# Designed miniproteins, single chains, continued (2), part 24

Each design is a single chain, and the fold is of that chain. pLDDT is the mean over its residues in the fold that is shown.

## One batch from the design tools (miniprotein)

Design m4801
Fold by ESMFold2-Fast:
Structure m4801 (fold): chain A 96 residues (1-96)
Amino acid sequence: MDERIEELQKEGAEISRKMLELEEKLKKDPNDEKVKKEYIELSERGIEVEAEILRLTSLRLGVPEERAEAHARRYRELAKKQNEERLKNIENGIEV
């Protein structure tokens, strides 16, 4: 059992739950700067957690470390862009 992957999955699940609560608060008050800041901080931590899960899972499947790290970097780049777009959509009342 990959105990480290399991720990990261549990952290990711908690972050996801908290982010959904913050999204509902932002939908009610899009100008809440404190909620927005907390959402961004959790979003960044969530990306790091998921990127590390991807890296470790790739290594477990026999992917060379350099390629596993490249996959994690690509994931971070795409996830950051997607999360920035999602936040803008929530602030503008667009369905996400």
Scores: mean pLDDT 82

Design m4802
Fold by ESMFold2-Fast:
Structure m4802 (fold): chain A 100 residues (1-100)
Amino acid sequence: DEKAERVQKKADEDIANLKKKADTYVNGARRLAAFSPEAAARLAEQGKADITADGNKSIKEVKEELKDNPELAQELIDKIQKTVGDNVAKLDAVAAEARA
């Protein structure tokens, strides 16, 4: 199924981009922590909001494209949600480290 294959491929690309964006925020916040713990914490919070928004956008696209394939849609949504959750947890850890 060409449509299912395209949506799966785009979801995988969106997940890779979420991870890359989260890593950029993690690295930026860790560098700031040496100079300003409060700025590092704010950057981590911004990163959480940004990757959550990107994840929600990807989920919306999956739901719309795979309206006729709810099982595959749920599989992809679960993968996106897990990626967002894992990376939000990383940013929470960086914010906590910066405030310690």
Scores: mean pLDDT 89

Design m4803
Fold by ESMFold2-Fast:
Structure m4803 (fold): chain A 83 residues (1-83)
Amino acid sequence: MPLERLLRAIGLALRAIGLGFEALLNQQKGEDLSKSIAELREVIADARALLATGPDPVAERALEIAEKTLKLVEEGTLTLEDL
């Protein structure tokens, strides 16, 4: 059973979403986004590593969320509708 794998994938998806909300809050306050960018890159790396061991729809969704959020954060264009 891959319950451990499923929980890791869910954890990555939730972390990506949480980092998105934190980045949006920091963006609205004019705070430094470098920590959020670094942590989103870590989620992307972890999701890619998990996907390298086999297909996983939750890990794929986590990767999509993290990559989209990272791009918008780097562009300074992240909105609530993107989360």
Scores: mean pLDDT 80

Design m4804
Fold by ESMFold2-Fast:
Structure m4804 (fold): chain A 74 residues (1-74)
Amino acid sequence: SHAERSREILLATAEELRRRGHDEAADILREIAEKQPAIDVLEALSLVIRRTDTPASEVLAAAMAAGRRLAAER
């Protein structure tokens, strides 16, 4: 489903953000993924950028890395 796909991408992105040292951004994105299952991926990433001092470029890089990993598993 769209909700499950979005949650999967957001959780993978949160894990990637944590690997890159962005612990607060990772925690907030995980919370969004768990509490807002119908949220759009870009909207969730935008909320993380707005709530933390994490550069948008780094959040997008983490999301792209997570997306590539998930694509390789399918």
Scores: mean pLDDT 82

Design m4805
Fold by ESMFold2-Fast:
Structure m4805 (fold): chain A 61 residues (1-61)
Amino acid sequence: MDEAILEGLRVAADVLGYLKETLERAEEGDEEAREKIRERVEVLRQSAQTGREASRQLAAE
């Protein structure tokens, strides 16, 4: 099994855990938590886009 896949899953799990805790605080009206969530979501969206671009390039060959 590719170690890169397992490493990616570990990183994803860590990010999801942080995001869940921050989301709960944002629901309590914590504006700082809301800012952290927006920043994290943007980073995740960018990472997902980069991964999709790489996959599309490979598939388009």
Scores: mean pLDDT 69

Design m4806
Fold by ESMFold2-Fast:
Structure m4806 (fold): chain A 55 residues (1-55)
Amino acid sequence: SEEERQKLLELGEEAGKKLREKVDSFKRPLSESEMEELMEEVARWFAEKEKEALA
């Protein structure tokens, strides 16, 4: 539905913000493996919130 799509878009924006904040907190260039770990962490958070939003 349109409402579900809107919620998912908002969650996507929040996920992007969380990733940026985590990357910025390191105050240094991240390795590929570090970036992958952070992206996976944020993706897990997003999946959990998506389940809550659609339930």
Scores: mean pLDDT 79

Design m4807
Fold by ESMFold2-Fast:
Structure m4807 (fold): chain A 66 residues (1-66)
Amino acid sequence: SKEEIEEEIIRMLMEKAGMSEESARALVELVKEGRMSPDFAVDLLRKFGGLSEEEAEEIRRLLEQL
């Protein structure tokens, strides 16, 4: 379900990018609302969140399912 995908993305953002739950949920909501593209979100996470290329690609694919 989309809810299960959202919770998995939030978990990955908290565990791998060091984001708070509040920040992770806000990022997911921006993507769901079409205010931020999955590609732009992943670019930010790579530059500022410390994600590897592999982790960023996995999150991108999950975000595209929202």
Scores: mean pLDDT 86

Design m4808
Fold by ESMFold2-Fast:
Structure m4808 (fold): chain A 77 residues (1-77)
Amino acid sequence: MKADPAGFEAEQLVSFARMHLWLAKQLKSKGDYEAAKELAERARRLAREALALADPDSPTAAEAEEVIREAEEIIKE
């Protein structure tokens, strides 16, 4: 069985999105709200790209949607 390249790319994008989201949360906890928003916006963008490539019912799609939700919460602050 050959791996689905789009599915693997989506997993990689979601991994990068989670990393940026984690760093955004760390910066927010330190009071650097502007840097936190910039990283959250990047996380949202990466997660949206992952969601476009992932199967809608996959764990990857669910994780991407969670990252988008959490990133939007930081951006709105």
Scores: mean pLDDT 81

Design m4809
Fold by ESMFold2-Fast:
Structure m4809 (fold): chain A 93 residues (1-93)
Amino acid sequence: MLTEAQRQRLVELYRLLAAAAAEVKAEEKNPETQAILDQLVDALDAAAAAVAAGDLAKYQELRAQIDALLSQLYEKNPDATLKLFQKVAQALR
């Protein structure tokens, strides 16, 4: 089990990821890419909530969903995926 401090840091990381994905979605013009980013934002927000609640089973389910959505995003729009990683890197500075 994570320590309280580790859990809080993980919650903040997922919230930062969700915010970055929302920013990429706002800049995106392709409706299919926007739909993937929308699902990714929802999954990342849900992952933050699951970690905060200590719901390990839900968190593991959401991690698998997030991994699948990131793979789909990269396959359909590698530029949007790169922008997401750049925004996350900037937020962590």
Scores: mean pLDDT 85

Design m4810
Fold by ESMFold2-Fast:
Structure m4810 (fold): chain A 80 residues (1-80)
Amino acid sequence: MKEKLDEALKKFEEIAKTKTPLQFVNEFSRLILEVSKEVDEETQKELDRLATKVLIAANLGFSPEEIVALAKKEFDKIKE
């Protein structure tokens, strides 16, 4: 399970480097949906919370890099 979250985090960092804020939010939502199909129910709930936090942060004007930092922090909590 940790390996799937690590793969998702790497893809997330990649998306942040090359996308506009709108494209970033759309690609991140797609990535979370894909990962959610491959993880247990409790991890899915945490990923749903992360997706909500990312959407809120984007609406508040956070940069892709700031959102990546937020997601990395939340992923580290989920990987425990």
Scores: mean pLDDT 72

Design m4811
Fold by ESMFold2-Fast:
Structure m4811 (fold): chain A 68 residues (1-68)
Amino acid sequence: LTEEQEGEVELALLEIKAAIALTHPDENSAEWLRRVAAELRELGEKYPSIRDEIEAAADWVEAQAAAL
């Protein structure tokens, strides 16, 4: 895999983690989503070529956490 492809796979895995938390949210889901968002921010620093895509995903996950 190229670095870009590795970043896309890691992004997809974090997006799946967020989606699972949103399927049936509980009292811990907001904190778990904030952790996923933090991991996405770190991923954006690791893969600068897709940083904008990763940051957009992190922004979305943080918004979901704030809505819970």
Scores: mean pLDDT 82

Design m4812
Fold by ESMFold2-Fast:
Structure m4812 (fold): chain A 93 residues (1-93)
Amino acid sequence: SEGEELLKELIEEIKNNKSDKKYSFEEKLNAIAPLLLALREKFGDDFIEKHLPEILELLKNTNIDLEKIKEFMLKKSEELNDEHAVKALEILK
């Protein structure tokens, strides 16, 4: 599944791009929210509900590089060719 591949890539980006800067859970969640919303719109609520707990647990326990995650998010939202995802990223700017 394209959606499962994209979530797997997001999980790997979170695991591999750690920062010495500590960010709040809300800041981390806001950074990935546009992709999660795009995936929900494209693949449905059941898809997100299945995978969201793993992603949230990783965000709680991992000190991520927000700039690297934002770059990943922008690239993947463009690849999804989802106007809603692109607009969500612009609003969160």
Scores: mean pLDDT 72

Design m4813
Fold by ESMFold2-Fast:
Structure m4813 (fold): chain A 61 residues (1-61)
Amino acid sequence: DRLEKAFKVFDFDGDGKLRASEANYIAKELGLDVPPLEGTISFEEFKELVGEEHEGKIRFP
C-alpha cells in the first residue's frame, strides 16, 4: 500500500512503470540500498527489489 502510493506519485507518465531515474530517486528518498537501474521498471519489479532487502522498513512520510 505505502509502496504503491509512492510508485503512483512518481509515475509521472502514468504508464504504470517507473523510469530508471524515478525508481532510483524513490529508492534514495526511502533510504534503500539498491543500485541504479536502467530502462523502465514495473511496479512488480520495483516491489521485489525493495521487498527483498527492506521488508517493512519502507516508510513514506
Scores: mean pLDDT 64

Design m4814
Fold by ESMFold2-Fast:
Structure m4814 (fold): chain A 89 residues (1-89)
Amino acid sequence: SARLREAERLLALGEDALALGDYETAAAHFERATALLEEIDPESPLALRARANLGMAAAALGDEARAAEGLAAGLEWLDRVLAESRKRL
């Protein structure tokens, strides 16, 4: 869908900004990506990844509450990825 493509584009732009140390720009892109993914499928691995990345940008900006939310999402995403890896599928 067009909304999913926009969310994927914003996630990629946020990840690029994060790699460059542009935490404000990264947070803005991840906020928008997260909002779109919440409307599409809030429990998807992509939504968890967006929330985890938002938490990393927030941590760099000193936003402890947002960072904690992102850490929780990142742990959930890691749990799902590791569970799939352990299934040998």
Scores: mean pLDDT 84

Design m4815
Fold by ESMFold2-Fast:
Structure m4815 (fold): chain A 90 residues (1-90)
Amino acid sequence: SLDELAQKAMDKAIEAALAVPGVLEARVYKTDKKLPERKVFEVDGYYVVEDSVEFLGINFKIIVRAETPEQAVRALEAAKKALEEFSKSL
């Protein structure tokens, strides 16, 4: 089902983000709300990036927490690429 495919895509995206050195936390989930732009902010000396991306009519929200903003952005891009590559493998 599309929901099972979305779950596998989210799992792969989380795995890809966590593989980036300096990443402390990664979350990927389905949402009905699109972010208008990438958000980057500092929390307790760590950096959080949030973005949303759409593949196959499904909106995904990605949240990454990392030691530096560059690591957080790299992890976000890795998660987005994993979602895109998974969607194209169908």
Scores: mean pLDDT 83

Design m4816
Fold by ESMFold2-Fast:
Structure m4816 (fold): chain A 68 residues (1-68)
Amino acid sequence: MVEELKKEAEKAIESGDLDQAAEYALKLNILGDHEASIELLERLVELGHPKAQTYLTNTKSTEALLAK
């Protein structure tokens, strides 16, 4: 469930496993929670994850593709 992924992402960030947190952010995007995904990726950019900026850009592009 989306809430379970959010909890796991918070634990990953607290433990310093930013790669795992990024994986959960991408899963949230796939499940349609683009806002939660973007919020997590913005936090990962601030924490210095090397791919987080790229993931953030891709997530925003996905949101644009789903605009109706």
Scores: mean pLDDT 76

Design m4817
Fold by ESMFold2-Fast:
Structure m4817 (fold): chain A 90 residues (1-90)
Amino acid sequence: SLEELKKKIKEEMGKRATEFAQRLREAVKTHSVEEAIAELRRLRDEVTAWGEKKIEEAAKYSPELKEFVEKLLNAIQTAFDVALRRLRAA
């Protein structure tokens, strides 16, 4: 069902977000702020590329699923942008 697909995508994004948060914590502990910023930018680019591919796949299924994935990707990109601003201010 559409709801099951939305749930699966949300769970997959949640797992990736947890993995990215852990990678960022390790970068901050073992590297400089500049290196942490570089890692966060790289992760943002990876998520964007993955998300754009998922939007294309979702568009073939339904317009509603496409909109759902677009909103999720936008929220994640916004979270990365906030994290980047906070790291630069620190």
Scores: mean pLDDT 77

Design m4818
Fold by ESMFold2-Fast:
Formats: C-alpha cells, sequence, structure tokens
Structure m4818 (fold): chain A 97 residues (1-97)
C-alpha cells in the first residue's frame, strides 16, 4: 500500500542518517559497543528532529510507524551500536504517541 511504502522509505532514510551519525561518533572516539551518555543524547536529538520532520511531511501515524519499524530492525541487528539506537528510537516513538 502507499502508506506501507511511505513507512518503509521513511525508516530506510532515517536508518541511513543514523548510521552516518554512528560512524561520526565512532570517528570521534566512541565505542559502538559502549556508547557514552553524551553520544546517546546526541543520537536522541537527531532522532527527535527527524521524527518532527517526518510528522510534518507524512503525518504522525506514518512517522511513529516508521520509527517503530526501524527500532525493530536495529534491535535485531548484530552490528555494534544498533541495539542501543533501536532502544532510543522506541523511546522517542513513545514520546510522540
Amino acid sequence: SSMEEKIKRAAERLGAELQIKKTILVSQGEDPNNLSDEAKEELRNVIKRQAERLIKELGKEVAIKALKRLADILLSSPEPGDRTIGEILREVAKEFE
């Protein structure tokens, strides 16, 4: 469906943005298996800004579903840092409900 495709594309774009941010944090000395509270807060702020943008562009329902879809993907990922990012995504999605 058009809505499911919007959710999927939004999740994929957000996922790419968060992988870029993770790479930058690691380049700045963060351990992706043990991200600092400061790094987690920076990731939360990126996710919140992107959530607000997605709500404006696609509506609240699609935006929240995109965050939850990406959270589910990252929580099941074996990549260092992905589980932590997935947890933050789930928290931010709940804040906007």
Scores: mean pLDDT 90

Design m4819
Fold by ESMFold2-Fast:
Structure m4819 (fold): chain A 67 residues (1-67)
Amino acid sequence: PLPEPKPLKKMSEEELLEYLRYVQELAGWSNEEMVAKWRELVERDRERGLLTDEQVAMLERALAELE
């Protein structure tokens, strides 16, 4: 079974990067596909007020590490 995902607010930048890499391995997505998919999710959640500007910046930095 997959470990319970920590709420995004409680993830460190390093934990978030490890989680993104884990999801990429499970899905079999390329770095390009991962960046595209997560940007879509981040933008959607930001528009809904679920993410702060600081959390968006943290996610963008983590996604840049995949390139």
Scores: mean pLDDT 69

Design m4820
Fold by ESMFold2-Fast:
Structure m4820 (fold): chain A 107 residues (1-107)
Amino acid sequence: MELDQLVAKLTESLIDIADHAVEFEDPTTGEFLARSALRLFVEQLRALGYSDEEIALALEKAKETVERALQRKAETLNSKEQKRLNEFLELLNTIVKKVVEKIKRLG
């Protein structure tokens, strides 16, 4: 129950960050905020006692939800805004993949 609420909050934050990066032409701040939000989410779930598998699944679900929301939004954007949105989606995919790989690494 609480996990679903935290995933929803992360999803909303990532959508807001994408909107900021597109609207203000600020991909550097967008990347920084996305990395920070994902890192804090992982640290919060670990502090709450969630397993690495549960955290990885939560990240994958949040990413899927964000991608679907932003793909729908892209249909309403001009070509320059679509380019910025696609660049943000590529960065988000790269960040989430690296975070999930780090969580799943055997020490």
Scores: mean pLDDT 81

Design m4821
Fold by ESMFold2-Fast:
Structure m4821 (fold): chain A 70 residues (1-70)
Amino acid sequence: GKRVEAASVTVDPATVAPGETSTVTATGVDGQTATVELPVNSAADSGTWTLTLRLPSGDYVEVTVTVTVR
C-alpha cells in the first residue's frame, strides 16, 4: 500500500475516563475510510497519538490526534 492524504479525521470521544476507548475515524482523499479504537487505561495515555490506519485497499493514512484522559 501507499500513503494517502487524510481528507478528514475524527476522534469520538476526544475526552475519556481511564478504562474507556476513543474511536478514531479517518477518510482518505480517495474516499476510503478506516477506523481504529484506542483503549485508554490511565492518565499517562493522555496526549498526542500518531496513528497509521489501514484502508480496505491496503493503502494507509497517517493521522495525528489528541486524546485527553480525565
Scores: mean pLDDT 80

Design m4822
Fold by ESMFold2-Fast:
Formats: structure tokens, sequence, C-alpha cells
Structure m4822 (fold): chain A 85 residues (1-85)
């Protein structure tokens, strides 16, 4: 689903902006990550990255949301691990 992938790329962009504001990433690193996500990452890989960054930023609600989407795609063990982090 191209629309779902575009939505996840926008979520990734917002999460990366927060990491830049916190001084964890440079603006250049964030731009490179977005370009790579748009061209190279699958829908499942985007879900994994967004879920992981949500955990690192402490956004429990967003992390749980994307962990549930991973479970729906058959990655139940990984989704459970992410929910407990």
Amino acid sequence: DEEKKKKLVKELEELLKELVKKGILSEEEAEEAIKKAESELSLEELLLVVAQLSIELGDEELAKKYAEELAELGHEELAELLKKA
C-alpha cells in the first residue's frame, strides 16, 4: 500500500525532527534517513523503524500503535518485545 508507506515516511520524518531537536541526530543524518526510507525500506521495515524510534523518544502510545501493526503483519513476537520496552 503506497498510501500507508507515505504515511509512515511522514511519521518517520516527525520522529527524526524530534531527535534533531534533542541533539541526538544532525539535520543531515535525518535527511539521509528519510531519503533511504523512501527509496529502500519496505512497509514492514518502516513500521519497525517507526516503532523503535517511538520507544527511544518515550512515545508509548505511538510505539504501541505500530507494534500492533507489526503483529497484524505476522511479527507478533517482535511486536510484544516492542510493547514491553
Scores: mean pLDDT 75

Design m4823
Fold by ESMFold2-Fast:
Structure m4823 (fold): chain A 72 residues (1-72)
Amino acid sequence: LSEEEIERLTRLLAYVVITKGIPIEDLTVELAEKELAALPESVRNDLRAATHAYNLLSEEDRERLREIAKQL
């Protein structure tokens, strides 16, 4: 992933962490779907895709995202 894509995913995941109080390290596709059930389907689909992409990232990219999310 590019730096811009990493930053975009970080912003989306940080939104879930801030709004739902879910630690980013505990954010999986299954957990995101369960916790986001009350949100509109379009928002859930976007966050599900972002969470799935996050879990496919290298450990270096995930660590970078976690550090950025902690600062938000």
Scores: mean pLDDT 62

Design m4824
Fold by ESMFold2-Fast:
Structure m4824 (fold): chain A 89 residues (1-89)
Amino acid sequence: KPSPLEFEAEVLLALAEIQLTIARNHLEKHGTATEEDIRVLEKAIELARQAIDLARQAGNEKLVSDAERVLTEAERLYEEAKRILEQQK
């Protein structure tokens, strides 16, 4: 019984989590940041925001909470990656 909006929100959230995992693993493995890491994190942030909007429209509070958690982590990692990248200049 998930609505089409709920399903789309779940897919977008999964994609955001994949992007976040890619960036996190790269940063943890190398201890350095690249412009590609920044782009990946920007995509994760956008996907998470879209997931939040669709989850809110669907009235799925758990999905909103999960997407907000992914957004917060992606924004935190984005600021960290930007700081690391600037220090590498």
Scores: mean pLDDT 86

Design m4825
Fold by ESMFold2-Fast:
Order: sequence, then structure tokens, then C-alpha cells
Structure m4825 (fold): chain A 83 residues (1-83)
Amino acid sequence: SMETAELQALARETARKALEDKEEGEKELRRLVERLRESSVDSAVAAAKQLAEESKKLDPTTHSGFVISAVGAGVDSELERRR
């Protein structure tokens, strides 16, 4: 859907921003996670998986907060899908 594609694109952009500016990337991640909570479960799950995949390109020693939040969003979205 258009919503799923938009959220997946936003997830890629958020990860790219984190590579350039950690603080700005973390702020964008917080906005994305909030938007995922308000989205349809299927769209949120797809976008969270995209975010988790993009987060693998980040160094967890320098971007630990971002990586942990990205993985957490994916887990939370999958749990909601099972309800």
C-alpha cells in the first residue's frame, strides 16, 4: 500500500540521517516509532522490518541507542500483529 511504501521510505531516510548525525537520527527515529504506533499493524510491521534491516548498516558500538530502538520497534510491531 501507499502507507507501507511511505513508512518504509521514511525508515530508510531515518537510518541515513543517523549515519550523518547521530542526535538528529535519534530524533527522527523517535518520530518514526510514534508514527508506527498510529499506523496499521501490517504497515508498521513492514516499516519496522525495513528499519531493522537498515540499522544493520550502522555500527552498534557508536549507534547503540538507535539500533536498540529500531530492533525494539520491530519486536513491538510483530507482537501487535499477533493480537
Scores: mean pLDDT 72

Design m4826
Fold by ESMFold2-Fast:
Structure m4826 (fold): chain A 59 residues (1-59)
Amino acid sequence: SMKGVTTVIDDSGLPVTEEQVKEWAKQGVKKIIKTGRGMATSDARTLAKTLGVELIDSL
C-alpha cells in the first residue's frame, strides 16, 4: 500500500497559490495540509475543490 506519496504539508509563511495547487495536482497530490501563518488563496481553494484535492488549513 503506497501511503503518504499523495500528501503535501506546507509549513511555510507563504500563501498556497492556484499555480502551486496545479503543479501539486499534476504530480498526483490528493491532500494539501497548510500549516503555519500563510493561507491558501481563494483561487487555490477553488481549483483544489475542482480537481478533487483536499486542502486543509491547520493553524
Scores: mean pLDDT 75

Design m4827
Fold by ESMFold2-Fast:
Structure m4827 (fold): chain A 80 residues (1-80)
Amino acid sequence: MRYRVRDDSGLSPLEALLLEMLQPGERVSEEKLAFVNGMFGTSLSRAEAEGLVRRVQARYGLEDDGVVDEALLDAVAERL
């Protein structure tokens, strides 16, 4: 897996990896969350991970519903 974070995007490495793992229309899955937790040595719940997605959505001026859609992924890709 690969991810890229810049200060101008406002994403942490964990947030960038989580978003890169998700496909359009997905909410955070327990399996993908377990992988991210293993990579960073964290113990995030689904609610906490969805909170991270919502913060990124709000930062980019999108609706903060916690669902990863193509608009969110495009916005992340353009800013990374």
Scores: mean pLDDT 67

Design m4828
Fold by ESMFold2-Fast:
Structure m4828 (fold): chain A 95 residues (1-95)
Amino acid sequence: MLELKKILLAEGLYLYGALSKDKKLYELAEEVLKAKSEEELKEILKKDKEGVKKALNIMETIIEITPQKYMPSELKKYSKEELLDAIKELKKLLE
């Protein structure tokens, strides 16, 4: 689902931005949240494919190690399988 992909990618970009001290990753996260379609999302990903890849790797690790009960409220309604599948689909958009 588009909404789940947007939330996961934005959270990953915020986390990677904080770790790397790169304000442009926060700006990219805001663009991700404003995307209205998968096509718009794909165009945003092209702006920084390496940053997006690192953000998704961070988010994948966090999803794997965090018990579902302690997931952020926006992600609690999804299973870990659904979250990890959404990460895999986002990685496919990076080619």
Scores: mean pLDDT 82

Design m4829
Fold by ESMFold2-Fast:
Structure m4829 (fold): chain A 56 residues (1-56)
Amino acid sequence: SMEFKKRVIDELTKLIVEDPKKMNEIVLSLRKAGMTPDEISRLIQEAKRRAAEELG
């Protein structure tokens, strides 16, 4: 769902800013949940974009 994707992006954005070492754990969880590498990559790109805006 769109709500689920937004929650994932929000969590990834928080982790990039606060604890980037936990990113791999979230990525592995998303893969286990059946998300494709392309979908995960898109979410990470959006989260990085938001994190850059938050830090800049």
Scores: mean pLDDT 80

Design m4830
Fold by ESMFold2-Fast:
Structure m4830 (fold): chain A 117 residues (1-117)
Amino acid sequence: NYLTAGEEYEQLADTLEKSHAKITDILDAYYKAFENYKKAYELTKQQSDLLKALDAAAKVIALVSVLPVLNKKYVEYGLAAKEFIEQNIDKVSDENKRRLYQILISRLDRKLKEQGL
């Protein structure tokens, strides 16, 4: 069950964040939550599953954007999360959430440009 797997990875990410674990371990857990929530939404088409996937994608972008140096893996994480948000942002009725997603995408784009990517 993709929804359950997403929730378990999100709980893992939250636990790692609260325990001050390595940022890349937190990011890996949020990315796995995002992948599973994205799969849940693809199957269900339910707004609640979409919002979980978008929120996880936003967490991925936020964490990628604060890494000192980006390797290929984390560039791919950020780009996958960005693509999902851009494809689905018009489905979000909450204006404050749409603005947050746009700010995060702009931050990622700036980070990629600064890294020569």
Scores: mean pLDDT 91

Design m4831
Fold by ESMFold2-Fast:
Structure m4831 (fold): chain A 78 residues (1-78)
Amino acid sequence: LIEYVEKALTALSEGNFDEAIKYLEKALEVAKENGDEETARLLQRLIDLVKEYKETGDEILRDAAILGAAVLLVTLRN
C-alpha cells in the first residue's frame, strides 16, 4: 500500500498523470483487500481528482491531488 502511494506521489510530482492513476488504482486494490474502507475512499477521491485534472487542466485539482497523496502517505507511515 505505502509503496504504491509513494510511487503515485512521485509520478504526480513529475507530471506523469497516467502512471500516477495506475499506482493509485493499485493502492486502492490493496486498501480494499485489507478492508480499509477509509483509505479506499481517499484513494478513489485522489484518482477522481487526477482524472478531472486531465480533462479540465485545472491546476487546483492537480495541487489538491498532490497534497492529498502527500497527507495520505504521512498518515499511512505513522
Scores: mean pLDDT 82

Design m4832
Fold by ESMFold2-Fast:
Structure m4832 (fold): chain A 65 residues (1-65)
Amino acid sequence: MSDEEIIEKLAEYLVEKFGLSRETAEGAARLLLEVGLDVGRAMIARELGEKVAEAAVEKYEELLK
């Protein structure tokens, strides 16, 4: 699966589950890919809350299977 496909699928999931804007959801998805799970999760939790960060990481891990 390409990085662009992971970003698209993860962003769609976050939009559907949490009602985030597509721009915000894509930003969160890109952040996980660019800076890694630990740093990306912490930054998402700070900006969007712990529930969004946890769900984003879980979905990202699912998409890698």
Scores: mean pLDDT 82

Design m4833
Fold by ESMFold2-Fast:
Structure m4833 (fold): chain A 76 residues (1-76)
Amino acid sequence: MQEELDKAYEQGYKDGLELARTEKDPAKQQEILDQLEADLAALRAAAPRVSAGVLLYEAYVEGYKKGLAEGLAEKA
């Protein structure tokens, strides 16, 4: 499980970093973050308890947020 969470986080990090490098519109970046958070909230609401799918998507979203933040801070 931990290795799968680490992979999900790393994939999110790469995707978030790519968004920071390719998308120049902060409004579009925020729309993508809002959609990821909405998808995560929907998964949590649908699950009667914490499931592997929820944990993996949480790791992905956290990685995504980190990658986006670091990509935006490049050259800082």
Scores: mean pLDDT 78

Design m4834
Fold by ESMFold2-Fast:
Structure m4834 (fold): chain A 89 residues (1-89)
Amino acid sequence: MEKAKKEMKENIKKLRKIAGKLKDPKAKKQVLDLLDQAEKALEKGDIKKAAKLAVRAVQLIVAYSKDPKLVKEAVEIGQKILEIAEKAL
């Protein structure tokens, strides 16, 4: 359980760095808010809720980013988050 929480937190931090590169201020705020909620869920031990919130953040990055490389990185991190959550449950 502790290893899965640590890996989830590291991947959420990577999404936070990607969110920082978003050019749309509203999209950036919404993504960062979802990631803040995901980190709070993870701190409470709700790995499933943390993963769901992080995946929603990835979906917003995909919808609002015009950078194909940024979109690809976000999707790959989202897939890793889902894999970690599935193995932890």
Scores: mean pLDDT 84

Design m4835
Fold by ESMFold2-Fast:
Structure m4835 (fold): chain A 94 residues (1-94)
Amino acid sequence: MERKPRRISEEEAEEFRRTLLELRRLSEKLREWSENKEPVTEEIKELRKRAAKLLREFEELAERIGLPPELVAKILLGELSDEEIEEILESLLE
């Protein structure tokens, strides 16, 4: 059936999960470095660039699979649990 929002593939759901997990890990690492007042190294600069790129890729993927921008913002702000995010993805896989 050709309708929006469209059913997503298992591969798209897995890509979404993988991208979100990587974004969260990078954000946590950057927060930890910032809170510990560690010197800004080339590694941290590269992590910031990678996080920005992944954020764009995540936003593009979320738009492609039909997630509303408000929901994407809640996910990125950590306002949704992993269980709530999984329920959303499962609903899109139907």
Scores: mean pLDDT 73

